# Designs tried in a protein design run: designed miniproteins, single chains, continued (3). Part 60

Each design is a single chain, and the fold is of that chain. pLDDT is the mean over its residues in the fold that is shown.

## One batch from the design tools (miniprotein)

Design m10198
Fold by ESMFold2-Fast:
Order: structure tokens, then C-alpha cells, then sequence
Structure m10198 (fold): chain A 98 residues (1-98)
């Protein structure tokens, strides 16, 4: 289970790095940082055995990424890549909660 946490954290770090590099505006970078921070909080809540809090933080992260896409602050391709990584992180979070 510690190995799942480490893998999830590595994916979150990769996601942050790639999204910050792809964001062309400071507003886009701020939304990316907020989304990634909520995803880290979701992982920590999952590790603490708090599935409701993990779900809430994960939902916040998803909504921030959706907002960045709708406002045109992330390209469609970048948003798709972010969503795929988000799904991988969520799969690991689900395995940690089990």
C-alpha cells in the first residue's frame, strides 16, 4: 500500500510538471496548481482511511481542470492527457482505500 501511495504521488508530480509547462498564462498555472494540490489532498485523505474526504478533494481537482479547459486556459489535447493521468491516480487511490 505504501508503494501505491508512492506511485500515485509520482504520477501527480508528473501531471503538475507537464500541465504547468503546457499552461501559457499565469491564470492557467494557478488553476493547475490548485487542481494538483486538491489531488494531493485526496491521496492523503485516502491514506488516512477517509474515503469521503478523498472523494471531495478529487471532485474539486476535476472541477478545476474542467474550468481551465472551458476557459481555454489548457488546450484540448493537454486536458485529455490530464484527465487520463487523473484516472490513473484515482485508480491507485481506490486501491489504497480497499
Amino acid sequence: KEELKKKALELIEEMERELLEAAETEEGRELVRAAVENLRKALEAAVEGRPGLAAAYAAAAMLLLVAASIEGLLSEETHKEAFEKFKEVMKLIDEIIE
Scores: mean pLDDT 82

Design m10199
Fold by ESMFold2-Fast:
Structure m10199 (fold): chain A 86 residues (1-86)
Amino acid sequence: MKIKWNLKNLTDEEKENVLKQAKEIEKEGNKVTVTEEGDEITITIENLTIEQAIGHTLIALGLEIEGNKVTITREGDEITINIEKK
């Protein structure tokens, strides 16, 4: 499975934390692509198991509970998570 994270309104510290998490995911054998533009960051993760993809979706739901704007969509084996930080 493939998951794409689109994150908006991140501080520099939050961006660094997201980049560290992306590197840890890459270390586990997943293909990770990161693109940064201003306060936006896009992370694409490929070769996820179903369990890993569910884990990412649950993290996104947790962020929504914390008051961030979250939209989750699925097309086939690709999940897109859009997060706008409060």
Scores: mean pLDDT 79

Design m10200
Fold by ESMFold2-Fast:
Parts: C-alpha cells; structure tokens; sequence
Structure m10200 (fold): chain A 57 residues (1-57)
C-alpha cells in the first residue's frame, strides 16, 4: 500500500500486535518501528517488521 492512511493503519496494527508478543520481541518491534517512522518507511516495510517479530515469537 502506498497511501499515508495505509501507513498509519500498519503502525496501529503493529502496536496492537506488540501486546501479544514477548517483551523481547515487542522491544525489537518498537525499535524497528521507530527507525522506520523516522526514515519515512512505507506500510509494506512496517508490515514486514511486524511479520518478522511474529515469526520470532
């Protein structure tokens, strides 16, 4: 997804999913999300970070 709204939705989804992760994986996800947000990462990159955090669970 290339729209700003899709990016915001991806961030919200990742934040909700973080509550289901272990503390270690949630911290790793938050660190990566912070980097992606600062670097202007798109929704696809944010979802990829979430998928990796879920896979590490």
Amino acid sequence: MAMEKAREEAIEEALRAAGTLSVENARALFSELGRLILEGGDAAKIREALEKALAAE
Scores: mean pLDDT 77

Design m10201
Fold by ESMFold2-Fast:
Structure m10201 (fold): chain A 91 residues (1-91)
Amino acid sequence: SEAEKHLELGKKAFEEEDYAEALKHLEEALKLTKDPKIKAKAYNELGKIYFDLENYDGAIALYEKALELDPEYEEAKENLEEAKKKLEELK
């Protein structure tokens, strides 16, 4: 699907640390689909961008959105726990 293509382009841009392109493609993926699993993956990838930018509150909110859409999404659960731990370390 077009949404899955944008999801993969967003993931690739994230790996290349092109956060502007990653954000653009992930937002497009979210607009093009109603599939909760594709949306969950896009929110998880957006959370990773926020985490890399050290916006742990933002990352937590995005991982929680991913888990609302796909409660069994193990990568998002692990990422959420890591982001919460980072936020606690800043206190």
Scores: mean pLDDT 88

Design m10202
Fold by ESMFold2-Fast:
Structure m10202 (fold): chain A 55 residues (1-55)
Amino acid sequence: ETEEIILKALEEAAKAGDTELAVKLAKFGISIGIDKKKLIEILEKNGQEEAVKAI
């Protein structure tokens, strides 16, 4: 499932502190119809405040 793969990749990028990759994955997720709120929750849970502001 593409959505599930993107959400897992986003969580891993966020946990690793890779803000640039997290922003790219979140924007891609939005482009394929993933709920922006779900993406923001993953980013906020992992302290990615700059990534949240970028999307």
Scores: mean pLDDT 84

Design m10203
Fold by ESMFold2-Fast:
Structure m10203 (fold): chain A 66 residues (1-66)
Amino acid sequence: RVREYLERARRAIEAGDLEAAERHLLAAYMFSTDPAVRELIIRAGRALAAGDLEAALRLLDEALRR
C-alpha cells in the first residue's frame, strides 16, 4: 500500500503533476507505520514544496528501498 503511493508520487513528479504528487505523499504518510519511511516522506514533501524536484525524487527512491 505505502509503496504503491510512493511510486505514484514519483511518477506524478516526473510528469510535473505536483498536486497529484502531494496527494500521493499524503496517502503514503497516512498508511505508513515505519518511522523511517514517514521521515523520508516528510522530507520529500518539504523538498517538493521548496521546488527541489531532484531531492524529492531521491528521497522517494530511498523510501522505496525500505
Scores: mean pLDDT 83

Design m10204
Fold by ESMFold2-Fast:
Structure m10204 (fold): chain A 85 residues (1-85)
Amino acid sequence: MSEVEKEALRKTLEAAAEAARARAAELQAAEEAGDVERLAKLVEEVLREALKKAEEIDKELGVEAGRKAFEKLAEEERAELARLL
């Protein structure tokens, strides 16, 4: 990977972590309540916000590394949620 691609990935992961932190209390409450539908909705919202940030970062840096990495992570998270349903 180029240094620009590494920077895009780092910023994308930071954005994903920030989006998750912003929703942490709601995610924990849904998990504790066993509300799988609410948990799935909250995770999808976090993934959507993080993907938007990844696209912005990739566009700004002229690469697609962040978006591709995050699309893969989003698929893995959706598969994990499907196991809870």
Scores: mean pLDDT 72

Design m10205
Fold by ESMFold2-Fast:
Order: C-alpha cells, then structure tokens, then sequence
Structure m10205 (fold): chain A 67 residues (1-67)
C-alpha cells in the first residue's frame, strides 16, 4: 500500500537528517540512504507496484533527503 511506503520514506528522511545533525559523514549518510532505498524497491515490487511507480518513490525520497 502507498501509505505504508510513504511512512517508510518519512522515517528514512527523518533518520538521514538526524545522522547529518549528529555529525555523520556524507558517505555514511549516503550508505544508509542507499540501503533503505534498496529495501523500499524490494518492498514496492512485492506489493505489485510498477517499475515506474517505484522509480518515482525512490526519486522523491532522494530529493527529500537532499533538501
């Protein structure tokens, strides 16, 4: 369900922000984000989302982390 994936994106973004504020390196933050986005892609595929929908969610999560 989209709402469940949205909640995971919100948690991912919040945790990436906490890591940055705690002084984590950009490399460590990126590794965390990449691992979480891989999990999000797998979950989306299991839930029956299209590749286009999954790519859009991943792009949105990356944009929110960079903001």
Amino acid sequence: HMDELRAEIDELVAEAERLRKAGASPEDVQAYVDARLDTLREKGKRMGLSDEEIDALVAEARARVEA
Scores: mean pLDDT 82

Design m10206
Fold by ESMFold2-Fast:
Structure m10206 (fold): chain A 62 residues (1-62)
Amino acid sequence: SVVDKLIKAIEEASKASPEHKAIIIELIYKEATRHLGEEVAKKIKEALEKGDYETAKKLIRE
């Protein structure tokens, strides 16, 4: 599912170098905007940029 793919992408971002993390976060943001809407996608992006991966996963599972 899209949810499972986004969760895996977040897990990948948490383990990535800073440069790769930024790219993965941008891809997550674009995909989340398409499926969850811009407001929720922005909150996910902000959580990921703060390193709050658990909040980002929770927002995707809603």
Scores: mean pLDDT 84

Design m10208
Fold by ESMFold2-Fast:
Structure m10208 (fold): chain A 66 residues (1-66)
Amino acid sequence: MKLSENEMKVLDALALEPSGELTPRELAERTGLSVSTVSRALNRLVKAGVLERRVVDGVTVYSPAK
């Protein structure tokens, strides 16, 4: 699978988070990327089976796939 620099930055931010889950906005703040750029990377990683998308208390969060 080909990972872009933006996809790698998103994965690195998730790996450094103790909960293992972050929102797109939190990922944008940690990576320095726009929310739009992060959302595109997240959609690609979920489609590739690398990340999972969940809704927790009405908030969409992303975490590494088990």
Scores: mean pLDDT 80

Design m10209
Fold by ESMFold2-Fast:
Structure m10209 (fold): chain A 95 residues (1-95)
Amino acid sequence: MLSPEEKRARAEELLKEGERYLKEGKLDEAIKKYEEALRIYKELGDEEGVARALFNLGKVYEKKGELEKAKKYREEALEIEVERGLRLMKRGIER
């Protein structure tokens, strides 16, 4: 097994590769990279990484015209980010 640090570095590289494919219009290749990054972030419990991968999958599916899938990925990503924000605020209030 790769170390947690090596897994995180690989997931970040996969997000960058996905963004390059997305810019080139290689949508299926972008999806594969983002799905692999999502899997790694889920294994790590990295909620920020999971949200970023889901948001990028939403962007790719929107460009493919698969609007229902795009909406589901975007909503899941936003729910994670909102929940993280609320937890950070609650921690600041509870002393």
Scores: mean pLDDT 81

Design m10210
Fold by ESMFold2-Fast:
Structure m10210 (fold): chain A 66 residues (1-66)
Amino acid sequence: MTFEIEMDGDVAKAIGVILRLIGDPRVTVERIGENTYRVTYTGDEASAEALYEELKATEGVKVTRI
């Protein structure tokens, strides 16, 4: 599953989100803009959906499925 995430200008919060994502061995993160990242999850479908809901619930993060 692949998502695009856009974060607000809060650097500390953005760092926390990125560290969470890169700490997951099934996640690939690619920077595609100043505050925009493509997130690819290669694990199981249920865990991918859980990650999407986690990102969607995170304040200051806009998440879109692509």
Scores: mean pLDDT 78

Design m10211
Fold by ESMFold2-Fast:
Structure m10211 (fold): chain A 76 residues (1-76)
Amino acid sequence: MEEQLQEEVDLALLEIIVGIALATKDPSGVDLAIEYAKTLPKELAIKAYEMAIETARRLGDEDTAKRAEKVLEELK
């Protein structure tokens, strides 16, 4: 179950990254989450982009949210 363990680690790291961005109100954490998503398999990348989009919108970074949504649509 090597793949499942890696998925759990990747998701936990994403949760930490977006959680810090929300707590600090620092949109650079959203950019970090997007860069991390680019290194993930398609299924995890989709979830990572969805988390980044929601976080960007909560921080008022609509431009980053729109860019991430376009990438997410291309992944589907």
Scores: mean pLDDT 77

Design m10212
Fold by ESMFold2-Fast:
Structure m10212 (fold): chain A 74 residues (1-74)
Amino acid sequence: MEKEKEALERVRARLDAAGVSGPLRRIVDLMAEGKTEEEIIRELVEKYGLPEDEARSAVAAVRSMVEEEIKRLE
């Protein structure tokens, strides 16, 4: 849990430093809140108007970034 929160904060900082905002940033925040993948996809579709396949791809991309940061923390 602690390592996942730290990894999410690092991903957030990387996205902010790169000027990336919007759906990817929101995915990080929802993951930090403990939302499931399906809950995150639903919010991206409803709030941001993303097609479901694009929302799933965005969640997968953020998950990959989080997994890499977790590996760095271990």
Scores: mean pLDDT 79

Design m10213
Fold by ESMFold2-Fast:
Structure m10213 (fold): chain A 74 residues (1-74)
Amino acid sequence: SPLSPEEQQLLQDINKSVNDALDAAKAGDTKKAQQSLDKMRQYMRQLGRLRGDPSLDDAADRAVSVVEAEMKKL
């Protein structure tokens, strides 16, 4: 099935939040990096609710941990 406009927007918001977090981390802006990770988690949980898929809450926590690990390498 094609993605709904709402689902497409959430996926764009998630991708933007990941890029914003990594860019902020590279710039040494820890506060902005954390704010972007918080937004990523919120958007992923919204996507999970929209899809009726509770596994996406666990996926959100795992994805944030992966991005945090990448930020620590910078």
Scores: mean pLDDT 84

Design m10214
Fold by ESMFold2-Fast:
Structure m10214 (fold): chain A 66 residues (1-66)
Amino acid sequence: SELDAAVAKLANEGIELLETKPDEEAREHVRQGAEELGKRFGLSPEEAERIADAIYEAAKATVEIA
């Protein structure tokens, strides 16, 4: 779906930021991106926050393994 593609794109952006920027900057970028996805796709603020947390943790785990 378009939402799944947008989430994957945001996750990849989070990975790139975690490799090049402080963790706080990466977390904030993912949070803002998830809020924009929530507005675009009609998700609640709570759902957007859960997506942001899930993306950040997955991106962080990916960078730590790579």
Scores: mean pLDDT 83

Design m10215
Fold by ESMFold2-Fast:
Structure m10215 (fold): chain A 57 residues (1-57)
Amino acid sequence: SEELKKELEFYETALKSLKDLLEKAKKNNAPQSLIDALEEKIKEVEKLIKELKEKLK
């Protein structure tokens, strides 16, 4: 499915951005609540990527 492939690309791009933001947040001593929220969102996006990859098999 072309739509699922585009959705996967969107989430993979978003995951890279979230991981970069998390690294910057940790480096700049951001509030723990922000770090926790980013880590949780990264886990959610990683789960969605795995589900999309399974649907594309």
Scores: mean pLDDT 87

Design m10216
Fold by ESMFold2-Fast:
Structure m10216 (fold): chain A 71 residues (1-71)
Amino acid sequence: SAAEQAFELGKEYREKGDLKTAIAAYETAIAQDPNFYEAWYNLGVVLEEIGQTEEAEKYRAKALELNPDLP
C-alpha cells in the first residue's frame, strides 16, 4: 500500500540519518493510514532522537492506543 511504501521510505532515511525526510515519510504513512500504529511509533522514535521528548511521548501513546500489545 501507499502507507507501507511511505513507512519503508521513512525507515530507510532514518537509517541514513536523514531525520527530516524520515519524519516527512512517516507523516505521509500516517496520512494514508491513521491506524498504522508502527508509523506513529517510529515517528515518536525519530522525534526522541532530535530531542522533542514531549512530542515523542504523544506519538508513542497514540501507537499504544492503536495497538495496546506493542512490545
Scores: mean pLDDT 85

Design m10217
Fold by ESMFold2-Fast:
Structure m10217 (fold): chain A 61 residues (1-61)
Amino acid sequence: MRPTLEEILEVLRERGDEFQARVRQRIADLRAKNPDATGGEILAAVYEVIEELLEELRKER
């Protein structure tokens, strides 16, 4: 399920640098497997990174 706007903002505020690094790596991996990856596929990869970082934030008390 797609993150809410509030959850996206939380990730950007708390883990902005890590988010940027993971997104760059995820897109690079996607492009390496499929050079013609669509904008939708790239956006899905971005949402996956946000969800991963949200889960990590929830585990960090």
Scores: mean pLDDT 77

Design m10218
Fold by ESMFold2-Fast:
Structure m10218 (fold): chain A 69 residues (1-69)
Amino acid sequence: MYKLVVRTENGKIIRIPLPDEEAARLAELAIGQRMTASELGRLVGRSNGALQKLGLKPSDIVEIVGVER
């Protein structure tokens, strides 16, 4: 199971379950990029509601730190 690792603006690390290997591949290409949680959800196929359950509001800025298996 793949997980996306992101860092919030306040330094919190959040692990987001990824649906498939394609989402993991897209996330790996985006490592080091900063984007909103809404943009991140669009990139990896996660809804705003799913990200909100993890404590991320659609407008929150996150940095993609890595992908874990």
Scores: mean pLDDT 84

Design m10219
Fold by ESMFold2-Fast:
Structure m10219 (fold): chain A 74 residues (1-74)
Amino acid sequence: GSMIEEAIKLAEEYEKQGKLIAAAHIYDELGRYYESKGELEKAAEMYEKAGKLYEKAGRFDKAKESFEKAKKLK
């Protein structure tokens, strides 16, 4: 698979292990990647996944930042 597919699988595995911040970080990086490619809907989806995971981890400031990035792309 592509490096992007591997990153998504790794993030999903970290979620299953309860490594929420590590998973959120991967999704936030994927959001930046898709944004740089002009794939704004995919970027917004990745930022929303990151925000939800940061929120579950109690990292509300980081969650807000990720959700604001997603909102700007919609």
Scores: mean pLDDT 87

Design m10220
Fold by ESMFold2-Fast:
Structure m10220 (fold): chain A 76 residues (1-76)
Amino acid sequence: VPEEVFEAETLIALAEIYLAMAKKDLERGDYESAVQAAKKAIELARKSLEVARGIDPQLVADAERVIKEAEEIIKK
């Protein structure tokens, strides 16, 4: 199932990029941009989680971590 693994990996990689952007925006005091990036990270990570579920426990854990960290940013 390499297509599913590749899809999940691509989605989580993009989610991590958006999470990093959100953290950088938050550090700079740009809360609006941070929240938007965090929301995008959650969207991508949730899609990765759905694809990775039952296939790759590490990708599931990575997706759950991104969702948790992004949710913390949104709660401001």
Scores: mean pLDDT 82

Design m10221
Fold by ESMFold2-Fast:
Structure m10221 (fold): chain A 81 residues (1-81)
Amino acid sequence: SARLAALEAELAALEAQIEANKNDPVKTVELMKRGAEVQREGLLLRVENDPSLSEEEKKEYYERLEREMEEVEKLAEEQLK
């Protein structure tokens, strides 16, 4: 998939940017958060295109990912404050 290939390229670019900004903790946390978002988009695309999963199972998976994302954002905010 062209979209999945683009997400993989973005992850590689983010890894290089994290290394380049290793002395900037605020920038590093921001880049890591973006990396997590890109990874989640890839997972969502795979779930959406999985014919073995029911609509109910897909919905449950989306709700779980959304909850996990909210918790990660709260933890990142607490570490910076």
Scores: mean pLDDT 77

Design m10222
Fold by ESMFold2-Fast:
Structure m10222 (fold): chain A 65 residues (1-65)
Amino acid sequence: MKPIPPILKGLISSLRSGARSAEQQGDLETAQQLRDLALDIIDRGIRDYPESREELEELREDILK
């Protein structure tokens, strides 16, 4: 089975980190935009790497918290 590319996991992690940073600064608009972008990347990842769906759905759940 092909694992999720490390660059894809890194990108999702970076966007989630950026969203938290923006939220801590009171920039809720930017935080939401970064979360939406991360969710879009996860949805695309599920389409491209269906074997990794469970891992990507876990990442999605963490972003929605």
Scores: mean pLDDT 78

Design m10223
Fold by ESMFold2-Fast:
Structure m10223 (fold): chain A 60 residues (1-60)
Amino acid sequence: ELLEKAEKAAKEGDVEKAKEYLKEYAKTLPEELSAILLDNIERAKTPEEILKIVKGLKEY
C-alpha cells in the first residue's frame, strides 16, 4: 500500500522517497483532493511532517 510505503520511507528519514509515494497516492484521488494533498506534500520539509500527513490520510 502506498501510504505504508510512504510511512516507512519517512521513518527511515527519506523525505524525498516518502513524497514520491504520497504523490502516487494523490493520483488515485479526485482532482480537488489531489490538489490539496499535493500542496501539503510540497510544504512538508521533515519526516515528522510527512508522518502527520500519512496519519491524517489513514484516519479519514
Scores: mean pLDDT 81

Design m10224
Fold by ESMFold2-Fast:
Structure m10224 (fold): chain A 83 residues (1-83)
Amino acid sequence: EKVSKEEFEELKKLIEEVPEIFEADDAPERFAAFLNKLDEEELKEVAKLLKENPYLTEEMLEKILSYLDEEVRELFLEYLEKI
């Protein structure tokens, strides 16, 4: 099921305005669950925002990737590498 446009905009705003959200213990699982519901265009936009987030460590990114569905993970990694 596709995430609503409103929820997607709120997620982008949180990543930009509250970068510390990635410090939460359950953040990797919650973000992965959200990413699994995004389409290819939305995944590309989130990949750009996450790459610019100073609180997104390599360890946190790897945890998020581990909770993603296989197809979503492969696509998301491609976008992260392309940016």
Scores: mean pLDDT 71

Design m10225
Fold by ESMFold2-Fast:
Structure m10225 (fold): chain A 98 residues (1-98)
Amino acid sequence: SPLEAIRADIARFSDEELLKNVIDLTKKAVEAYKAGKRSEAAAYHVASMLDIALLELGGRYETAAKAAEQSAKIARDNGDEETAEFYEKVAKRLKEKA
């Protein structure tokens, strides 16, 4: 099944590597946001959220929740409260699945 394929692919990576990849995308989104590059910021934000969704589909709920929590903190620390609230809601939902 597609879900089993996603789980098998994600299982090849460490929690640290998967977490780092999401956080790097969130940091790039924040840098683009601060530079006024709204379309670029949106693209990195979508990429970060898609990676979190792939982690969830892959059964890596704890890592996905941690990625969402750290992304929320990065967004909040940089004045993007709306994005921070979105990631906080995602993290809460993922923790309930772990």
Scores: mean pLDDT 83

Design m10226
Fold by ESMFold2-Fast:
Structure m10226 (fold): chain A 61 residues (1-61)
Amino acid sequence: SLSAGELIGRVARAEYERYVAAQLSPEQRAEVERLIEELLATPDPERARALAREMGRLLHE
């Protein structure tokens, strides 16, 4: 069964793959990985959505 956090986490993973292709720094990659892990572990759909928006903003600098 796919939770809201898992679904949003998968979308976040796809965004991360796009930006990894742009050669993110090791520090940026660590930050993005942390956010993805937090998304996947988040039981609250509202928090998962907020985290996804935060990461989207960070990657769209």
Scores: mean pLDDT 71

Design m10227
Fold by ESMFold2-Fast:
Structure m10227 (fold): chain A 109 residues (1-109)
Amino acid sequence: MTVLTQPKSVTARVGETVTIEAKYTGGTVKEILWFQRKPGKALVLLIENNDTRAPGVDERFSGSVDAANKTATLTIENVQLEDTATYYAVALTDEGLVFGNGTLLTVTE
């Protein structure tokens, strides 16, 4: 079984670059996706196929995977107050989708 582990929380100031890392263990991971969830709103797909930005997603968001170190990274450049949300790494595996524990990003002025 695949397990995805993320930091519980990250804090940043407006205009900074934020990185959120997810480490994966066990099973076979085919790809990593990243989702954003704001309070009271649905999950929004940000990144698919490890590094491919979903249609309509701001270019400030990017993804990468270091397969040798089993680490997926979401990068948010020029972070804004509206980026305050929980971010989930999701692994596509032979058993289906496995969600990380989620990282709460808090953005301040």
Scores: mean pLDDT 88

Design m10228
Fold by ESMFold2-Fast:
Structure m10228 (fold): chain A 86 residues (1-86)
Amino acid sequence: MTAVLRVEDANPGAALLAIGAGVEAELGGGRFEVRVEGNTVTVTVRDAGEAGIAAILAAARGMEAGGGTAEVRREGDTLLVTVRAP
């Protein structure tokens, strides 16, 4: 499946967490892309396995624990995780 982590109002720490999750997912056999637009960082992981999905969700939970907000939505074979950074 495809997993997308979109981080809005990203500070450098939030951006590094998101990119790190993408790297973890790629090491697990997925393919990741990063798009940066202003202060929004979007990490897209194609062919995300269980480990890649877990990494994306762990990054979102970490940002939520730091005072951010996270929303998770599934659309077919795409998991969309939107985070507003703390």
Scores: mean pLDDT 79

Design m10229
Fold by ESMFold2-Fast:
Structure m10229 (fold): chain A 78 residues (1-78)
Amino acid sequence: AVPIDEEKIKKEMEKAKEYLKKNFDEETQELLLKAIEHRIEGLKALYEGDLEKAKEHAEKLSEILEKLGLPPETLSLE
């Protein structure tokens, strides 16, 4: 019933790392992985009702996306 599953998240992160390693340089891989991590942690905070924590992760995600030259809506709720 809980939409977050840490075991599944961990497995998906490992798959993402393999994909990124094949297609992107190390610096870009680290930034994309951090963006995904902040997205996941932001979702966890939203489901816990911690709006301040969710906002913090959304802000950090936006900063990483700006460094990558991607729009802030990338990986957004929609």
Scores: mean pLDDT 71

Design m10230
Fold by ESMFold2-Fast:
Structure m10230 (fold): chain A 63 residues (1-63)
Amino acid sequence: SLDERAAEYARKLGQIRERRRELGLSQRELAERAGVSQATVSRAERGEEVSFSTVERIMEALG
């Protein structure tokens, strides 16, 4: 999807690693807080395709 929501979520994906590091969390710890797998957090931080609900859960875990 090339709609505005897809672009916004791509920008959020690019911010996950920085935000996680600011909180002192490992990928595993962020995954546990978000209720997703560590592989899912790793994929999101690489800008790989993840669902919008997964991005929302990760962003909620980051505050």
Scores: mean pLDDT 79

Design m10231
Fold by ESMFold2-Fast:
Structure m10231 (fold): chain A 64 residues (1-64)
Amino acid sequence: SLIEEGKKALKAGDYEKAIELYEKAIAEQPTAEGYNNLARAYFKLGDLEKAQEYFDKSIELALS
C-alpha cells in the first residue's frame, strides 16, 4: 500500500518521498492513519506548522 511505501521512505530518511506517498494515499482515501503519518513526515522535515495541521486533521477524523 502507499502507506507502507511511505513508512519505508520515512525510515530511510527520505522525508520528501514519504510526504509524496502519504499525500497520494490521502487523495485516494482520507484516513486518520494517513494524516498522522503525513504529520510525522512533516515533523521530521522540520515543517512544524504543516505537522500540527495534519496531526489536528488526524485527531478530528479519528473522533468522527
Scores: mean pLDDT 86

Design m10232
Fold by ESMFold2-Fast:
Structure m10232 (fold): chain A 58 residues (1-58)
Amino acid sequence: PSAAEMARLAAELARQGQRAAALTALHDASVLLGVPPPATGSDSPEAIAAAAERLAAL
């Protein structure tokens, strides 16, 4: 699977309120890219989605 597609999925899951699934997809995308998971700063859906979008832009 594409890391960018996984990161985009994480952003969509976060916006849907699926926090646990979003964080799992964010972690999986980070592993595929070989980078540490990005800091979300908070556990809001907006913050998680923003972190996921940063990964997708790599």
Scores: mean pLDDT 78

Design m10233
Fold by ESMFold2-Fast:
Structure m10233 (fold): chain A 93 residues (1-93)
Amino acid sequence: GEAEKLKKEALELIKQAKEALKKGDVEKALELVGKVLEIAEELIRLGDLEGAREVLEQALELGKEVLKVAPKELIPKAIGLVLRAIGLLLDLE
């Protein structure tokens, strides 16, 4: 269904974000993590809470990795994404 397509898209974006981070493209990694969080919110709306949790846990892990290497000017954006992921995970309990 639609949820399976969105979950597959989110997991592919996570792979792309990890590759961007390996190449030092922190801005690209942040953009991709942001898109993953938008997909997670849509998965929640569709009632795929397990899919949303799996995607959010991976996005949170990746956001923390970005925070370790982000230049000073990108730290606020990285913190914002990490907090958004935590907030969504808490809503799922």
Scores: mean pLDDT 88

Design m10235
Fold by ESMFold2-Fast:
Structure m10235 (fold): chain A 86 residues (1-86)
Amino acid sequence: LLEEAARLAAEGAEAFAAGDYERAAELYEEAIRLASAAPPSAATGSLIANALDALSRALEKLGRLEEAAEYRAKARALREAGQAAA
């Protein structure tokens, strides 16, 4: 799950760099889904937080500003929780 999630996030970053924001968003959403199904760990939390922030950026490029703001807030909350929790 975690390795597959990391691969999808990397593919999402490539799609974003190519200007395919819709494809990037789909890949980041799938990466978040798979990482969320993996056992909790620092690596899992970091991947989810990074993917949420990347998804937010892709959604901003697509003009989905309210949804982008929600995902950015989730990324921030997860990073803050990760600092307080194991």
Scores: mean pLDDT 79

